# Designed miniproteins, single chains, continued (4): the designs that were tried, part 31

Each design is a single chain, and the fold is of that chain. pLDDT is the mean over its residues in the fold that is shown.

## One batch from the design tools (miniprotein)

Design m13123
Fold by ESMFold2-Fast:
Structure m13123 (fold): chain A 57 residues (1-57)
Amino acid sequence: KEELKKKLLELIGEILAAIGDIIEAEREGDEERLAEARKRLEEARKELKELEKELEK
């Protein structure tokens, strides 16, 4: 459905943003930002996996 597609695109955007933050944090040596960005990426991946199950129905 349309709502699921929109959520999927939003999650992809969040994943890309988190990856960008990880790269920046690693370059700058910001351990706190790196940990937070990794946590956001992990949460977004979990939501993406659940959303993929819904899209398969």
Scores: mean pLDDT 79

Design m13124
Fold by ESMFold2-Fast:
Structure m13124 (fold): chain A 56 residues (1-56)
Amino acid sequence: PLYRVVAVPEGSVLDRAGLRVGDVLTDAQLGELLPGLSPRVAGELAVAQGNVERVS
């Protein structure tokens, strides 16, 4: 699955990774940014936090 960045809070993991609103990430890339979580869980958590939205 693909995820689009919709919010990059200052000091967040997305901000520290240099991501910008409008960037598109795979669940594997989100899993790398959130160590200790599976790629699927990292994607679902980022959606729940309002930082990304699922594409399609």
Scores: mean pLDDT 78

Design m13125
Fold by ESMFold2-Fast:
Structure m13125 (fold): chain A 66 residues (1-66)
Amino acid sequence: GMLASPEEYTEAHAEEMVAKGEELLAQGQRTAAAVAYREAARIYEHLGKLDKAAEARAKADALLTA
């Protein structure tokens, strides 16, 4: 269930981690970008947003294996 401001802040932080990963990837920093996406995935998983967590994790894994 969706609840209060701390949940909104945590989701916003996950979105910032995704944005940070995209910026790092644009700079060619693939490992740092993967770390940022992995952090976003952890936050989404904690919030029960499994689809978003899976997407962020897939992006991180692709960067670490390519």
Scores: mean pLDDT 76

Design m13126
Fold by ESMFold2-Fast:
Structure m13126 (fold): chain A 70 residues (1-70)
Amino acid sequence: SEREKLIKEAREKIEQLKARKAASTNPYVQELTERYVRAMERLIKGVEEGDEVAEDQLRTQIELADSLLS
């Protein structure tokens, strides 16, 4: 259940990042945002496969995404 909540939060952050990317006309912001999306998608897969290191890394990426979205 905690893992399911983490994955749900990460997927919500990915959608927010994709929306921000689509609204941006700056190619550097688009590239940076795309890197965050790719990293989080990779980590979600690791979490689904039971990787505890991926769980810790995904929590960190969510915090970094929050900073980027603020």
Scores: mean pLDDT 82

Design m13127
Fold by ESMFold2-Fast:
Structure m13127 (fold): chain A 59 residues (1-59)
Amino acid sequence: SERIRELLEQGRVDEAVRLVEELVGEDGARFLRWLVEQGWSPEQVATAFQGLLEHKRLA
């Protein structure tokens, strides 16, 4: 998601985690934090979550 990328680029990790928790639940929020801790770029993290959000909308 574009908003997730923007928040991560601005160092607003906690806000990005809260947004993901609201959209896909606690497991998604935990996964986002893990990706950031592993050194994934904001763009890479946003791309991973774009796929997850699309999957949730279709299933």
Scores: mean pLDDT 76

Design m13128
Fold by ESMFold2-Fast:
Structure m13128 (fold): chain A 62 residues (1-62)
Amino acid sequence: SEAARRAASEGVFRAKMLYDAGAITKEEALDIATRYAVEKGGASPEEARRIAEEVLRDNGLI
């Protein structure tokens, strides 16, 4: 959904700041984006994971 994708993008934005600072791994960034898609975007966990992976790929994190 659009809401889930927007939420995942917000999560990736925050996660990228932490990743660039060396505070988290790429796997942890994926988990953050997935959580945002579920909690703020209303996606199921499996849909949220797929959306988070797409957004992370678009941002060069995976």
Scores: mean pLDDT 81

Design m13129
Fold by ESMFold2-Fast:
Structure m13129 (fold): chain A 88 residues (1-88)
Amino acid sequence: MRVELTPEQQARLDELEARFKELSEKVDKAIENLKKQGKTDEARELVRLLMAAQIELVAARSGFGDVDAEIANVEKLLEELEKKIESL
């Protein structure tokens, strides 16, 4: 079943979408650098995290299931992705 998002949930998702876009651009640059170094497995890990965050973000925006839990999962995945980029 689909539940209507609250204004607070919509605002939070808008913030997370903006953060996702920023991190996506950083991931693209990191992947290019890792490929130059022959670190293709590390590049694939970044892609997997980015895709996981995108899937959760779409799921949360759809209004199906536990939206608050999905928002929390997106936040956690974006934090993990950012930490991995910062460690490069």
Scores: mean pLDDT 81

Design m13130
Fold by ESMFold2-Fast:
Structure m13130 (fold): chain A 72 residues (1-72)
Amino acid sequence: AIEKLEEAKKEIEERLKKSKDEELKEKLKELIKQLEEVKKLAEEGKISDEEAEEAAERALEEAKAYEEAVKK
């Protein structure tokens, strides 16, 4: 679960590095911050491994949606 959150964070960070759009970069940074908060909750045992994995998947899908919208 924590590994999936870290993988999602790394993928979004790579997308952030490749992006030239400042608005997209801001959205991607917000997703990274949200994943860090979810990781902390998972490490504290406050959420299930399944919830953490779902959060990672949702963040990746949202990042892809933002990229698709910007690419037109």
Scores: mean pLDDT 78

Design m13131
Fold by ESMFold2-Fast:
Structure m13131 (fold): chain A 67 residues (1-67)
Amino acid sequence: LMEPRELRALLLFAIGSLLAKKGHLEEAKELLEEALKLLEESENPDEVLIKAVREKLEEVKRKLEAR
């Protein structure tokens, strides 16, 4: 159903989101960046998934930059 890269990106997004919820922000950032890279390398990427990954990555980055 999904392209292999897109499926991998979806799994990385799910795991990264869970890690972010648990406060593992650096690990979450790495997984979300990998997910975004895979989606950007896909021939016909899911724009909704790209947006979701980008929004979550921005959230994690903001938390990492907090004082």
Scores: mean pLDDT 80

Design m13132
Fold by ESMFold2-Fast:
Structure m13132 (fold): chain A 66 residues (1-66)
Amino acid sequence: SEGLEWETEISMYLIAAAVARRIGDEEKAREYLEKGIELAERGIREGIDPERMAEMKEVLERLLEE
């Protein structure tokens, strides 16, 4: 499923951001979260499981605020 592949890639950015934050690299954490958000937004525009992409985007945006 294309949606599953997209979700997997976004999840990898989320994991990378969490790891970066844990080691104190806030700049890299923000970059990974922003890349995940960009990918989720692209998925929504292309009609790839837009409800799930919107949910994942919301999670990433909340993490970017803190």
Scores: mean pLDDT 85

Design m13133
Fold by ESMFold2-Fast:
Structure m13133 (fold): chain A 73 residues (1-73)
Amino acid sequence: SLSELEEELKRLEKEREELERRLKEIEKKIEEAKAKGEINKELIKEHLEIGARIVLTSARIVSLKKEIEQLKK
């Protein structure tokens, strides 16, 4: 139903916000490591993984918004 899609959209938007916050924290840690002349490979891997999750979550959000738009007339 429309209501269920809107609830899923709200959940995914909150999940994306959480992932974006985590991404920013990891980026700060990567920058701190670079300032010391070191590269933390584990932080870079986590950054890439979180980035991929944001892309997938954003794609689902776009899909859900289109479905909701089609159901609203």
Scores: mean pLDDT 86

Design m13134
Fold by ESMFold2-Fast:
Structure m13134 (fold): chain A 61 residues (1-61)
Amino acid sequence: MLIDVNSLSDEEIRKLIEELAKELGIELSDEQIEAIITALRQMGIVSEEEIKELIKIVAND
C-alpha cells in the first residue's frame, strides 16, 4: 500500500507510526517519532514497508 504522507496530518502520521512500531515490538520516544515524521514528509509517497524500515533504523540508533 502506498501512502501520500503529505495528505495526512501530523496526528494521523504519528498514529500510523505508533501502530507499525507496535506491530514490530519497538518502543519509540517522542523525539524518535518526530524524526520519523520529518523524514516521511521529505519522502512524500511511501509504502508501509518503507515506514517499518525507517522505524527500525531510528530505533537502532
Scores: mean pLDDT 84

Design m13135
Fold by ESMFold2-Fast:
Structure m13135 (fold): chain A 66 residues (1-66)
Amino acid sequence: MRLELEVEAAMHVIAGAVALRQGDLEAARRHYERAVAKLEEVLRLAPEDEEARAALEAARRALAEL
């Protein structure tokens, strides 16, 4: 379900940010990779979801900066 994917993506973004603040770059990378995968699924189901697109861009940017 789309809502479950959105919740899972949000949880992984939060976990990734926490890991990054703690200096655990490997954990941060894994969480952001999972967030990206979940957000790509959300956008496959709802291509016009501007919030999901913005979240995906933010997660990809965070991943690229690791």
Scores: mean pLDDT 82

Design m13136
Fold by ESMFold2-Fast:
Structure m13136 (fold): chain A 70 residues (1-70)
Amino acid sequence: SELDEIAAEFRRAALDRHQAEVDYRRGRLSEEELREAVRRHTEAVDRLIAALEANPDAVLPELVLPAPPP
């Protein structure tokens, strides 16, 4: 469903942002690239909130942030 796709995109954006924060702390990413990852995550959050508000009968088994990669 569209809601499932939006939730999947949210989880991907959250993981990408976490990885960007790790890479930034390690000096492997610029501040501009980090800000871009934050922006994409914020857009995914806004889209997820709007989709959930529009679908009151929607059921998600569990919405969790993925664990950071080693």
Scores: mean pLDDT 77

Design m13137
Fold by ESMFold2-Fast:
Structure m13137 (fold): chain A 69 residues (1-69)
Amino acid sequence: VVEEIRKLLEEAGVSPEVIEEAAELAKKALENRDNPSKLAAILTALAIKLIGAGVSEEVVLEVLKLIES
């Protein structure tokens, strides 16, 4: 999942710094799948970070779906 997220963001032209930050948030989200409130907060932080970095909403939604699947 984390490697799929990295590949998706690399293909979208996202900077390596943002990709690493997103990967760390994704790992944290995966570790907290049993805690809905904490998971929601982490996913929100990830979405805000990616949108702020100029990532398209379509790519952001694909990243979130990879974590939730």
Scores: mean pLDDT 79

Design m13138
Fold by ESMFold2-Fast:
Structure m13138 (fold): chain A 90 residues (1-90)
Amino acid sequence: SQKEEQEIAVLHAAEGILIAAYDFLVELLKNTPLSEEERKELEELERRREELLKEKEEKLKEGADEKEVLEELIEGLNELIERLEELLEK
């Protein structure tokens, strides 16, 4: 339906905004002195971002519901952003 297409378009816009926010926070952290433990956590968060995007692509390729896949991705991106903000507040 057109309503579902509009909902999906809004979710794609939200994904783009969250990716931009994530990239901004990662850039800030890469220009910040980090401990070895904090650097390892940043590297894990970067790996998780790549995994989330890969899972999205694989699920969509397998014919999963696009709205559900995007909602899961947005939830995962929000969790990663929260963890990046915690690293920045130290």
Scores: mean pLDDT 86

Design m13139
Fold by ESMFold2-Fast:
Structure m13139 (fold): chain A 85 residues (1-85)
Amino acid sequence: PLLSDAEAAKEAALLALAVLAVSARNRGDEETAEILREALDRVAAAEDAAEAARILEETAERLRDLDPEAAELLRKQAEALREAA
């Protein structure tokens, strides 16, 4: 395997954020797309899995009313990062 469990979980979270951001942009949901893009940049810059998980948890809370399905997915990604940390 090329990545540790923590690094693999972080890469999965980055991919999820990128896909969700593109989807939001394509449907014209600029607010949700901006929040997701900001979260992607923050997670990419995170020094460890715990920091990345916190960013995803904060982002999921921001999206709870805007995109509940995206919020649930990000919460699950945060759980995976917490388990890998």
Scores: mean pLDDT 84

Design m13140
Fold by ESMFold2-Fast:
Structure m13140 (fold): chain A 73 residues (1-73)
Amino acid sequence: MEAAREEAERIAREAEEADREAGEEIRREAEEALARAEELAKEYGLSVEELAELLLRGLRDALELAKRIAEAK
């Protein structure tokens, strides 16, 4: 979980640098992703670390896509 928490913090900080309001929403989404990973891992006997990494990777991809779309508009 430590690596996942560090990635969540990096994603949140990067979003905050672009826009404070968007950064607050991204931080919330990152925290929810970590909590969801723990919930699913406990319920289905899966690796919490792998689930957290997968969910945070999705969030990072979404952030990069959003930045690209914003630049195009």
Scores: mean pLDDT 74

Design m13141
Fold by ESMFold2-Fast:
Order: sequence, then structure tokens, then C-alpha cells
Structure m13141 (fold): chain A 55 residues (1-55)
Amino acid sequence: SLEEEVEKVVKEMLELSKNPNATQEEIDAARRKLLEAAKKYGLDTVQKAIDKLLS
């Protein structure tokens, strides 16, 4: 589903942000996926996924 796709992208980004061994290529790829999700589904949907994963 749409929400599952957004949550997956947000989870990947959050995991990379906590991993000091993450490569720049992995970070850039996750960032592009997050921006693409925001463009397709809206910033509010992305923010909701972030809030859900951090709560």
C-alpha cells in the first residue's frame, strides 16, 4: 500500500541516520527515495510516517 511504501522509505532513512558506518551512496539513495515519496504522496504523509516510527 501507499502508506507501507512511505513507512519503508522513512525507516531506511532513519536507520541510516543512526548508523555511523553508512556510506554516502546509501544516504544519497535513501534521500532521493524520501524526496520522491514526498513528491508523490505529500509531505504530510511522510511526516505522519516519521511521527509513527518515532513514537
Scores: mean pLDDT 78

Design m13142
Fold by ESMFold2-Fast:
Structure m13142 (fold): chain A 73 residues (1-73)
Amino acid sequence: KIEEEIKKLEEEARKNRNDPEKVADLQYKIGKLYLKAGKKEEAKRWFETASRNYELAGKPDKAKEAKELAEKA
């Protein structure tokens, strides 16, 4: 189930790769799914990537939130 949801979100991110805010939102959701599955190291990587894309999108508050989740994971 979670693996299937992650694959769908990854595919959506690929289709929207020229929209950094939308990509970051999708990557953030993937991180949350990995965290829910107990895969903390994978979740950390996805939150770090989401944080970077939020910075590129000019969303520093969301970038900080994603970075804090990466540190907490």
Scores: mean pLDDT 83

Design m13143
Fold by ESMFold2-Fast:
Structure m13143 (fold): chain A 70 residues (1-70)
Amino acid sequence: SPLEEAERLLEETQRRVDELIAAGKYDEAFRVLAEAGARLDAMPLSPEAKQRLYRRLTELFERVRAAVAA
């Protein structure tokens, strides 16, 4: 289902972002997040599902921003 695909996308995105933060590759982490956001936007998800998933994606963006500011 699109929802299951979106959940898998977020799990994979979180793993990649964490690896990129550990490597100090913040520009690449932001690109990965932007790609994930574009994919989620294109997916046929309910508004409720999109709100929940974008909340999680936003939390990942904040983690990268915090790492850059440290």
Scores: mean pLDDT 85

Design m13144
Fold by ESMFold2-Fast:
Structure m13144 (fold): chain A 66 residues (1-66)
Amino acid sequence: SAESWYLAGLLLKQQGKLDEAAEAFKQAIALKPDFAEAWNELGVVLKEQGKLDEALEAYEQALELS
């Protein structure tokens, strides 16, 4: 489920596995495109990776869904 991918992303992020966390959040979004929390967490991970433009896009999607 989208929620299972989201939880996997949170655990991977906590472990510092940022690439794997981003992929897990993208899978959650693929299954549930209106998943604001997954968009927000994708933004957090992208920001931590220094991918600021991509992080801003993810945050904008989260805000539009809120």
Scores: mean pLDDT 89

Design m13145
Fold by ESMFold2-Fast:
Structure m13145 (fold): chain A 71 residues (1-71)
Amino acid sequence: TEEAEKYLKEGERLLREGRYEEAVELYKKAIELDPNYAKAYYNLGLALLRLGKLEEAAEYFLKAKELDPSL
């Protein structure tokens, strides 16, 4: 979980830098370590939106909402 949080934070830094493909890979690593990590699914959706992958982004937003309805 701590390692998953580190990947999430690094992904958020890359997302701010406009490095969307690299952010996607880090969010996927966070999900591999914690498959119920709602925030990682949500942030993956955001990165995919920036890449124009609207359908994939929608799927991950739905997964995030299922895991954490407050998102």
Scores: mean pLDDT 87

Design m13146
Fold by ESMFold2-Fast:
Formats: structure tokens, sequence, C-alpha cells
Structure m13146 (fold): chain A 55 residues (1-55)
């Protein structure tokens, strides 16, 4: 569902950021766009959920 897909997308972005495959700026932009569009949540709330689930 949307939460599951958002969780996977967020985890993938964090993983790529940590591996140096993605810049922090690009990860932030993509994370914001994905989580807001999929979950309909504010960026701060969506970011907290990704951190809780992915880290």
Amino acid sequence: GPEEEAGRAGDELVRRLLLGELSAEEAQKQGHAVLEKILGLSFEEASRRVIEAGV
C-alpha cells in the first residue's frame, strides 16, 4: 500500500545517501516529493516516519 511503498522509497533514498550514490540535497528533494505525494503528510512528519522505519 502507500505506506509500504513510501517506506521502501524512503529507505532506498537513505541507503543511497549513506552510500554516497545520492547527494544530501537531491535525497532531501526526492524524499520530500515521494513522501508528500504518497502519504499526503507534511515533510517533517513523513521524515520522522521514514527515520523510525528505515533507521
Scores: mean pLDDT 68

Design m13147
Fold by ESMFold2-Fast:
Structure m13147 (fold): chain A 70 residues (1-70)
Amino acid sequence: SMLEEIEKEAERLAEEAVQAAAQGDLARANSLLQKLREIAEKTEDEELRKKIEEIYEGTQRLVDLIVASR
């Protein structure tokens, strides 16, 4: 379904952002996080929006932890 495709895209963006941060590519990590936030903001389905917001917040925290470990 369309909702499942949006959720999978959010998961992929989150994974790519973490990998970019781990590799030291903070510009790419921040760009991917911005895309993830935009998907959440544009998502009309309340339950899916909340899931993507949680993915965004978790991914941002993980990126911050990776940056702090450098």
Scores: mean pLDDT 86

Design m13148
Fold by ESMFold2-Fast:
Structure m13148 (fold): chain A 80 residues (1-80)
Amino acid sequence: GERGLEALLRSIAEATGVPVETVRRALESNPEERAEIAKTLPEEQWTPFHLMAYMAGKIPEKHKELLKRREEHVRKLLEE
């Protein structure tokens, strides 16, 4: 369950070049902070930040359509 979150945080850290602690703090930030990250994401491209916003339960409506199409992938990552 929660172990999948830590693996995801590491993946994001390596992709963005920031420390895992910084990524974890982003998830622990208020919902608006996480939503702002999601706002900068392209609709056509799925990124790790979509998972961060999804786990926080706060993602812009514009990006929800892309997330819905990628629901199977997100669900598998969160379940594993």
Scores: mean pLDDT 54

Design m13149
Fold by ESMFold2-Fast:
Structure m13149 (fold): chain A 70 residues (1-70)
Amino acid sequence: LEELLKEVRETAKKIGLNDMEIAYVAKKLGVLGKPGMSEEERKARAEKIVNFLKEHPDEAKKIAKEYLYG
């Protein structure tokens, strides 16, 4: 899990997203984190987020812009 969280943060940093923008992208993907999630659920969430950021960085930036200016 920690390795995946590090990869999420590093990938987001490379494309210019902060933690709040990452959370908003997660919300739009339907994988927003909640209290009481299992480690397996958190790992699956992190994998989905990092894959989206790597495969669709322009879409992630567009979603992040919606958070800042919506």
Scores: mean pLDDT 73

Design m13150
Fold by ESMFold2-Fast:
Structure m13150 (fold): chain A 84 residues (1-84)
Amino acid sequence: SVEEVLKKLDELEEEAKKISPLAARGVELSKQAIVAYYEEGDRLTAEILLGLALITLGVLKVIGDEEGAKIVEEAIKLAQEVLE
């Protein structure tokens, strides 16, 4: 369910905050994409926010934040599961 995914993303955001502010933003962007889609009915904004989360993941990989990248990748996968 969307509520279960949002709860899981809240847990991932808390873990990401302990590792990297950039990783925390990547998780938050994934959460905001779900909210835009389901609460606002705004698919375009959801796609943009998910795109920004993917860019954030790319940056984390380039700078060598492997732990942060792993958490953001998990967050993006969870968001993609409910945005289909």
Scores: mean pLDDT 87

Design m13152
Fold by ESMFold2-Fast:
Structure m13152 (fold): chain A 55 residues (1-55)
Amino acid sequence: MENLKKAIEYLQKAIEALKKGDFEKAREYVRNAAKELGLTDEQADALFEELKKKV
């Protein structure tokens, strides 16, 4: 539950970074969100690609 809240906060920061064109920070935020959810780096990278399509 706490981990889900932190993951959502990181994803919100990732979206903000993507809107600013800061892909490096956006990727770091997505990876941090993935770690809170217990996901692998491969799953984090897949999530980042999907998030880029939504912004």
Scores: mean pLDDT 80

Design m13153
Fold by ESMFold2-Fast:
Structure m13153 (fold): chain A 96 residues (1-96)
Amino acid sequence: NKKIDFEVDVALALIELHLAKQAVERGDYDSAIEALERAIQLLKEISEKYPEYKDDFERAISKLEEARKLVPTDPEKALELIDEAGDILSRAAEKA
């Protein structure tokens, strides 16, 4: 079922965002960056699989790439960007 596959793929990306947030909150910036890199890779793969949501995923990826750069220098802003990306993904899943 394409809808269930889409929801599972988005859920996997959201799990990586949750792990990234927890790592930032612990001051484990290396683990946070790794989780963000995994989320970005998943979103790139999902974007190719579901081109109808490409604009939503590209916006989420852009926010996560900025968050990854800010993790060591501005972790509070990184958390805000992760939340914004999560909101985009959750809204895309609701439309599916």
Scores: mean pLDDT 87

Design m13154
Fold by ESMFold2-Fast:
Structure m13154 (fold): chain A 118 residues (1-118)
Amino acid sequence: MVELVESGGGTFKEGSSVTLSSKVSGVDFSKADLSWLRSTDSKPFAVVASISADGSSTTYAPEVAGRFTISVDKSKKTLYLNMNNLKVEDTATYYSVVETAEDPLMVFGNGVKVTVVA
């Protein structure tokens, strides 16, 4: 069974930095495409950042490009989202997501809430 366990949420001041982590289990990490999605009242389950299974390709939503960095530690089987220069608009529930070629259905973690205050 595939499991994603997120951590690093909380309440943060505008302009601060935070790193979210997700420990991934039950999947061949070398074959898993990994993403961070966020859900807000105005925009449910929007893709924020993605990294390919081989680590060669990363993509970012325009709203976070240059501020957020997605990375993976294959030895620890952990996905990271480094969020710099937080804005009030970054307030959302953040979900780690895994997709493999063998199972094209996206598997979501339980989500971690990030609240940014001015």
Scores: mean pLDDT 82

Design m13155
Fold by ESMFold2-Fast:
Structure m13155 (fold): chain A 55 residues (1-55)
Amino acid sequence: SKVEEAVKALLDFLNSLGLRPEQLSEATRRRLFEEFAKRFGVEPEAVRREYERRT
């Protein structure tokens, strides 16, 4: 799904920066969910839920 693709891209992005999910502030996580949701044409809440399922 596009949501799964968005979360994969988000996790790949974090890995490229040497960042782990647990190192992100709440504000940074929210911005990333919004940005990747917009890129893939999905809802930020759907991206957040899938991200939490994977991490």
Scores: mean pLDDT 84

Design m13156
Fold by ESMFold2-Fast:
Structure m13156 (fold): chain A 57 residues (1-57)
Amino acid sequence: SEEARRRIEEAKRRLREEVERAEREYAGKSPRERVIEVASAAVRGMGEVVKARMDSK
């Protein structure tokens, strides 16, 4: 449905924003710590995208 598409697109947009924010916020950390924090943000954002896709069915 149109609502489901909007929710999925919004979740993808939020995922991009959260990853970029984490990268900026942890830019001063060691490369290893930064990778861990960015990966954690991406995993959390992916969870929201998956949830939006499930809600579309």
Scores: mean pLDDT 74

Design m13157
Fold by ESMFold2-Fast:
Structure m13157 (fold): chain A 71 residues (1-71)
Amino acid sequence: GSSTRKKLLELIGRILRIIGEILDLEREIEELEKEDTEEAKERIKKLKEEIKKLEKEREELLKELNALPPV
């Protein structure tokens, strides 16, 4: 059987990966905001939708983390 610590570390690892992806997307948005073009604005909208999806996944993983017994 898997220990609670192993599950905790696995969930933390997944959360950290999602945070990293969100930060990368936010950095791309900042660079695109410097480009005053309509194409950049459309790309920003798409990236913001991806961030919302990742934030949703992060929230679900955080709930799973909080549901684990104390380590």
Scores: mean pLDDT 82

Design m13158
Fold by ESMFold2-Fast:
Structure m13158 (fold): chain A 70 residues (1-70)
Amino acid sequence: SMNEELAKKAAEGAAKAAEAGDYAAASRGFQDMHELGTGEMKEYAEKGAEAALAGDNKKAAEYARQAHLA
């Protein structure tokens, strides 16, 4: 669906932003993943956002990558 495609694009963007340490952009990406995604994508969005808020860019990027690959 369009929402699933947009959620996966948000996941890719969140991963790149988190790797770059751009937590504002990563946070927006995780919000989009949560709004547009379902099931596992929402769970990855929540965990990724928590990691980003904690400053754990590596963990935030990992959750975003897992969401993109799901």
Scores: mean pLDDT 80

Design m13159
Fold by ESMFold2-Fast:
Structure m13159 (fold): chain A 80 residues (1-80)
Amino acid sequence: MDPAEADRLLAEGERLFAEGRYGAALPLYWRALDIYIEALGPEHPRVAVALRAIGRVYEAMGRHEDAAVLFARADAILAG
């Protein structure tokens, strides 16, 4: 699958997130995550970017424990 499609989904998700449209941003970020994992593998830095984007949505929605899990996974990818 094409990582450029995932890059577009992240960009659209960021636009929706900036508008406060969390429910609309979330499925785009999950779709981008799936594409990055399939195209680049689960340890790629772009996977960490998508995980952080989802985590920021969960933080904004008050789902702090779910967000913490996603941030921890993203940080682990970027650290090693």
Scores: mean pLDDT 86

Design m13160
Fold by ESMFold2-Fast:
Structure m13160 (fold): chain A 80 residues (1-80)
Amino acid sequence: MELSDEEFEAKVKELEQELQEIALEMVKKKVPQEVLEEMEKIWIENSEKATKLYEEGKNNEAVKTVEEALEKIKKLFEEA
């Protein structure tokens, strides 16, 4: 069953908060500027894709896209 729009919004807010916490940790660890730029690029590209899926009523796939973006960003941070 597809997530409701309310459930989708709640889940995306949680993922955005987690991203903000990771970004703050990256700054605290003084990762290179290029790593922060790559993080922003990954998030923007995947957020755009997720929005398109949401517009198609594919709320589950949209959330999964955002979750996959966050996992890529976590790996980027671990490798920095």
Scores: mean pLDDT 83

Design m13161
Fold by ESMFold2-Fast:
Structure m13161 (fold): chain A 58 residues (1-58)
Amino acid sequence: MEDEFIAYLRERNAAAPLGTVLDEAEVREALKNMTPEQKKGLEQALADWRAERAARAA
């Protein structure tokens, strides 16, 4: 999940108008300390992202 979420953020940041430099260590630490609500939101976002990537790759 951590590596997948970092990949998700990198892809989204590459497409973002502002562009944001990601600190992977900070992201990993944040993931460890997420609330259950935040974790569920991220799991939903990752599931949607996986579906989009599968549709684009196939």
Scores: mean pLDDT 69

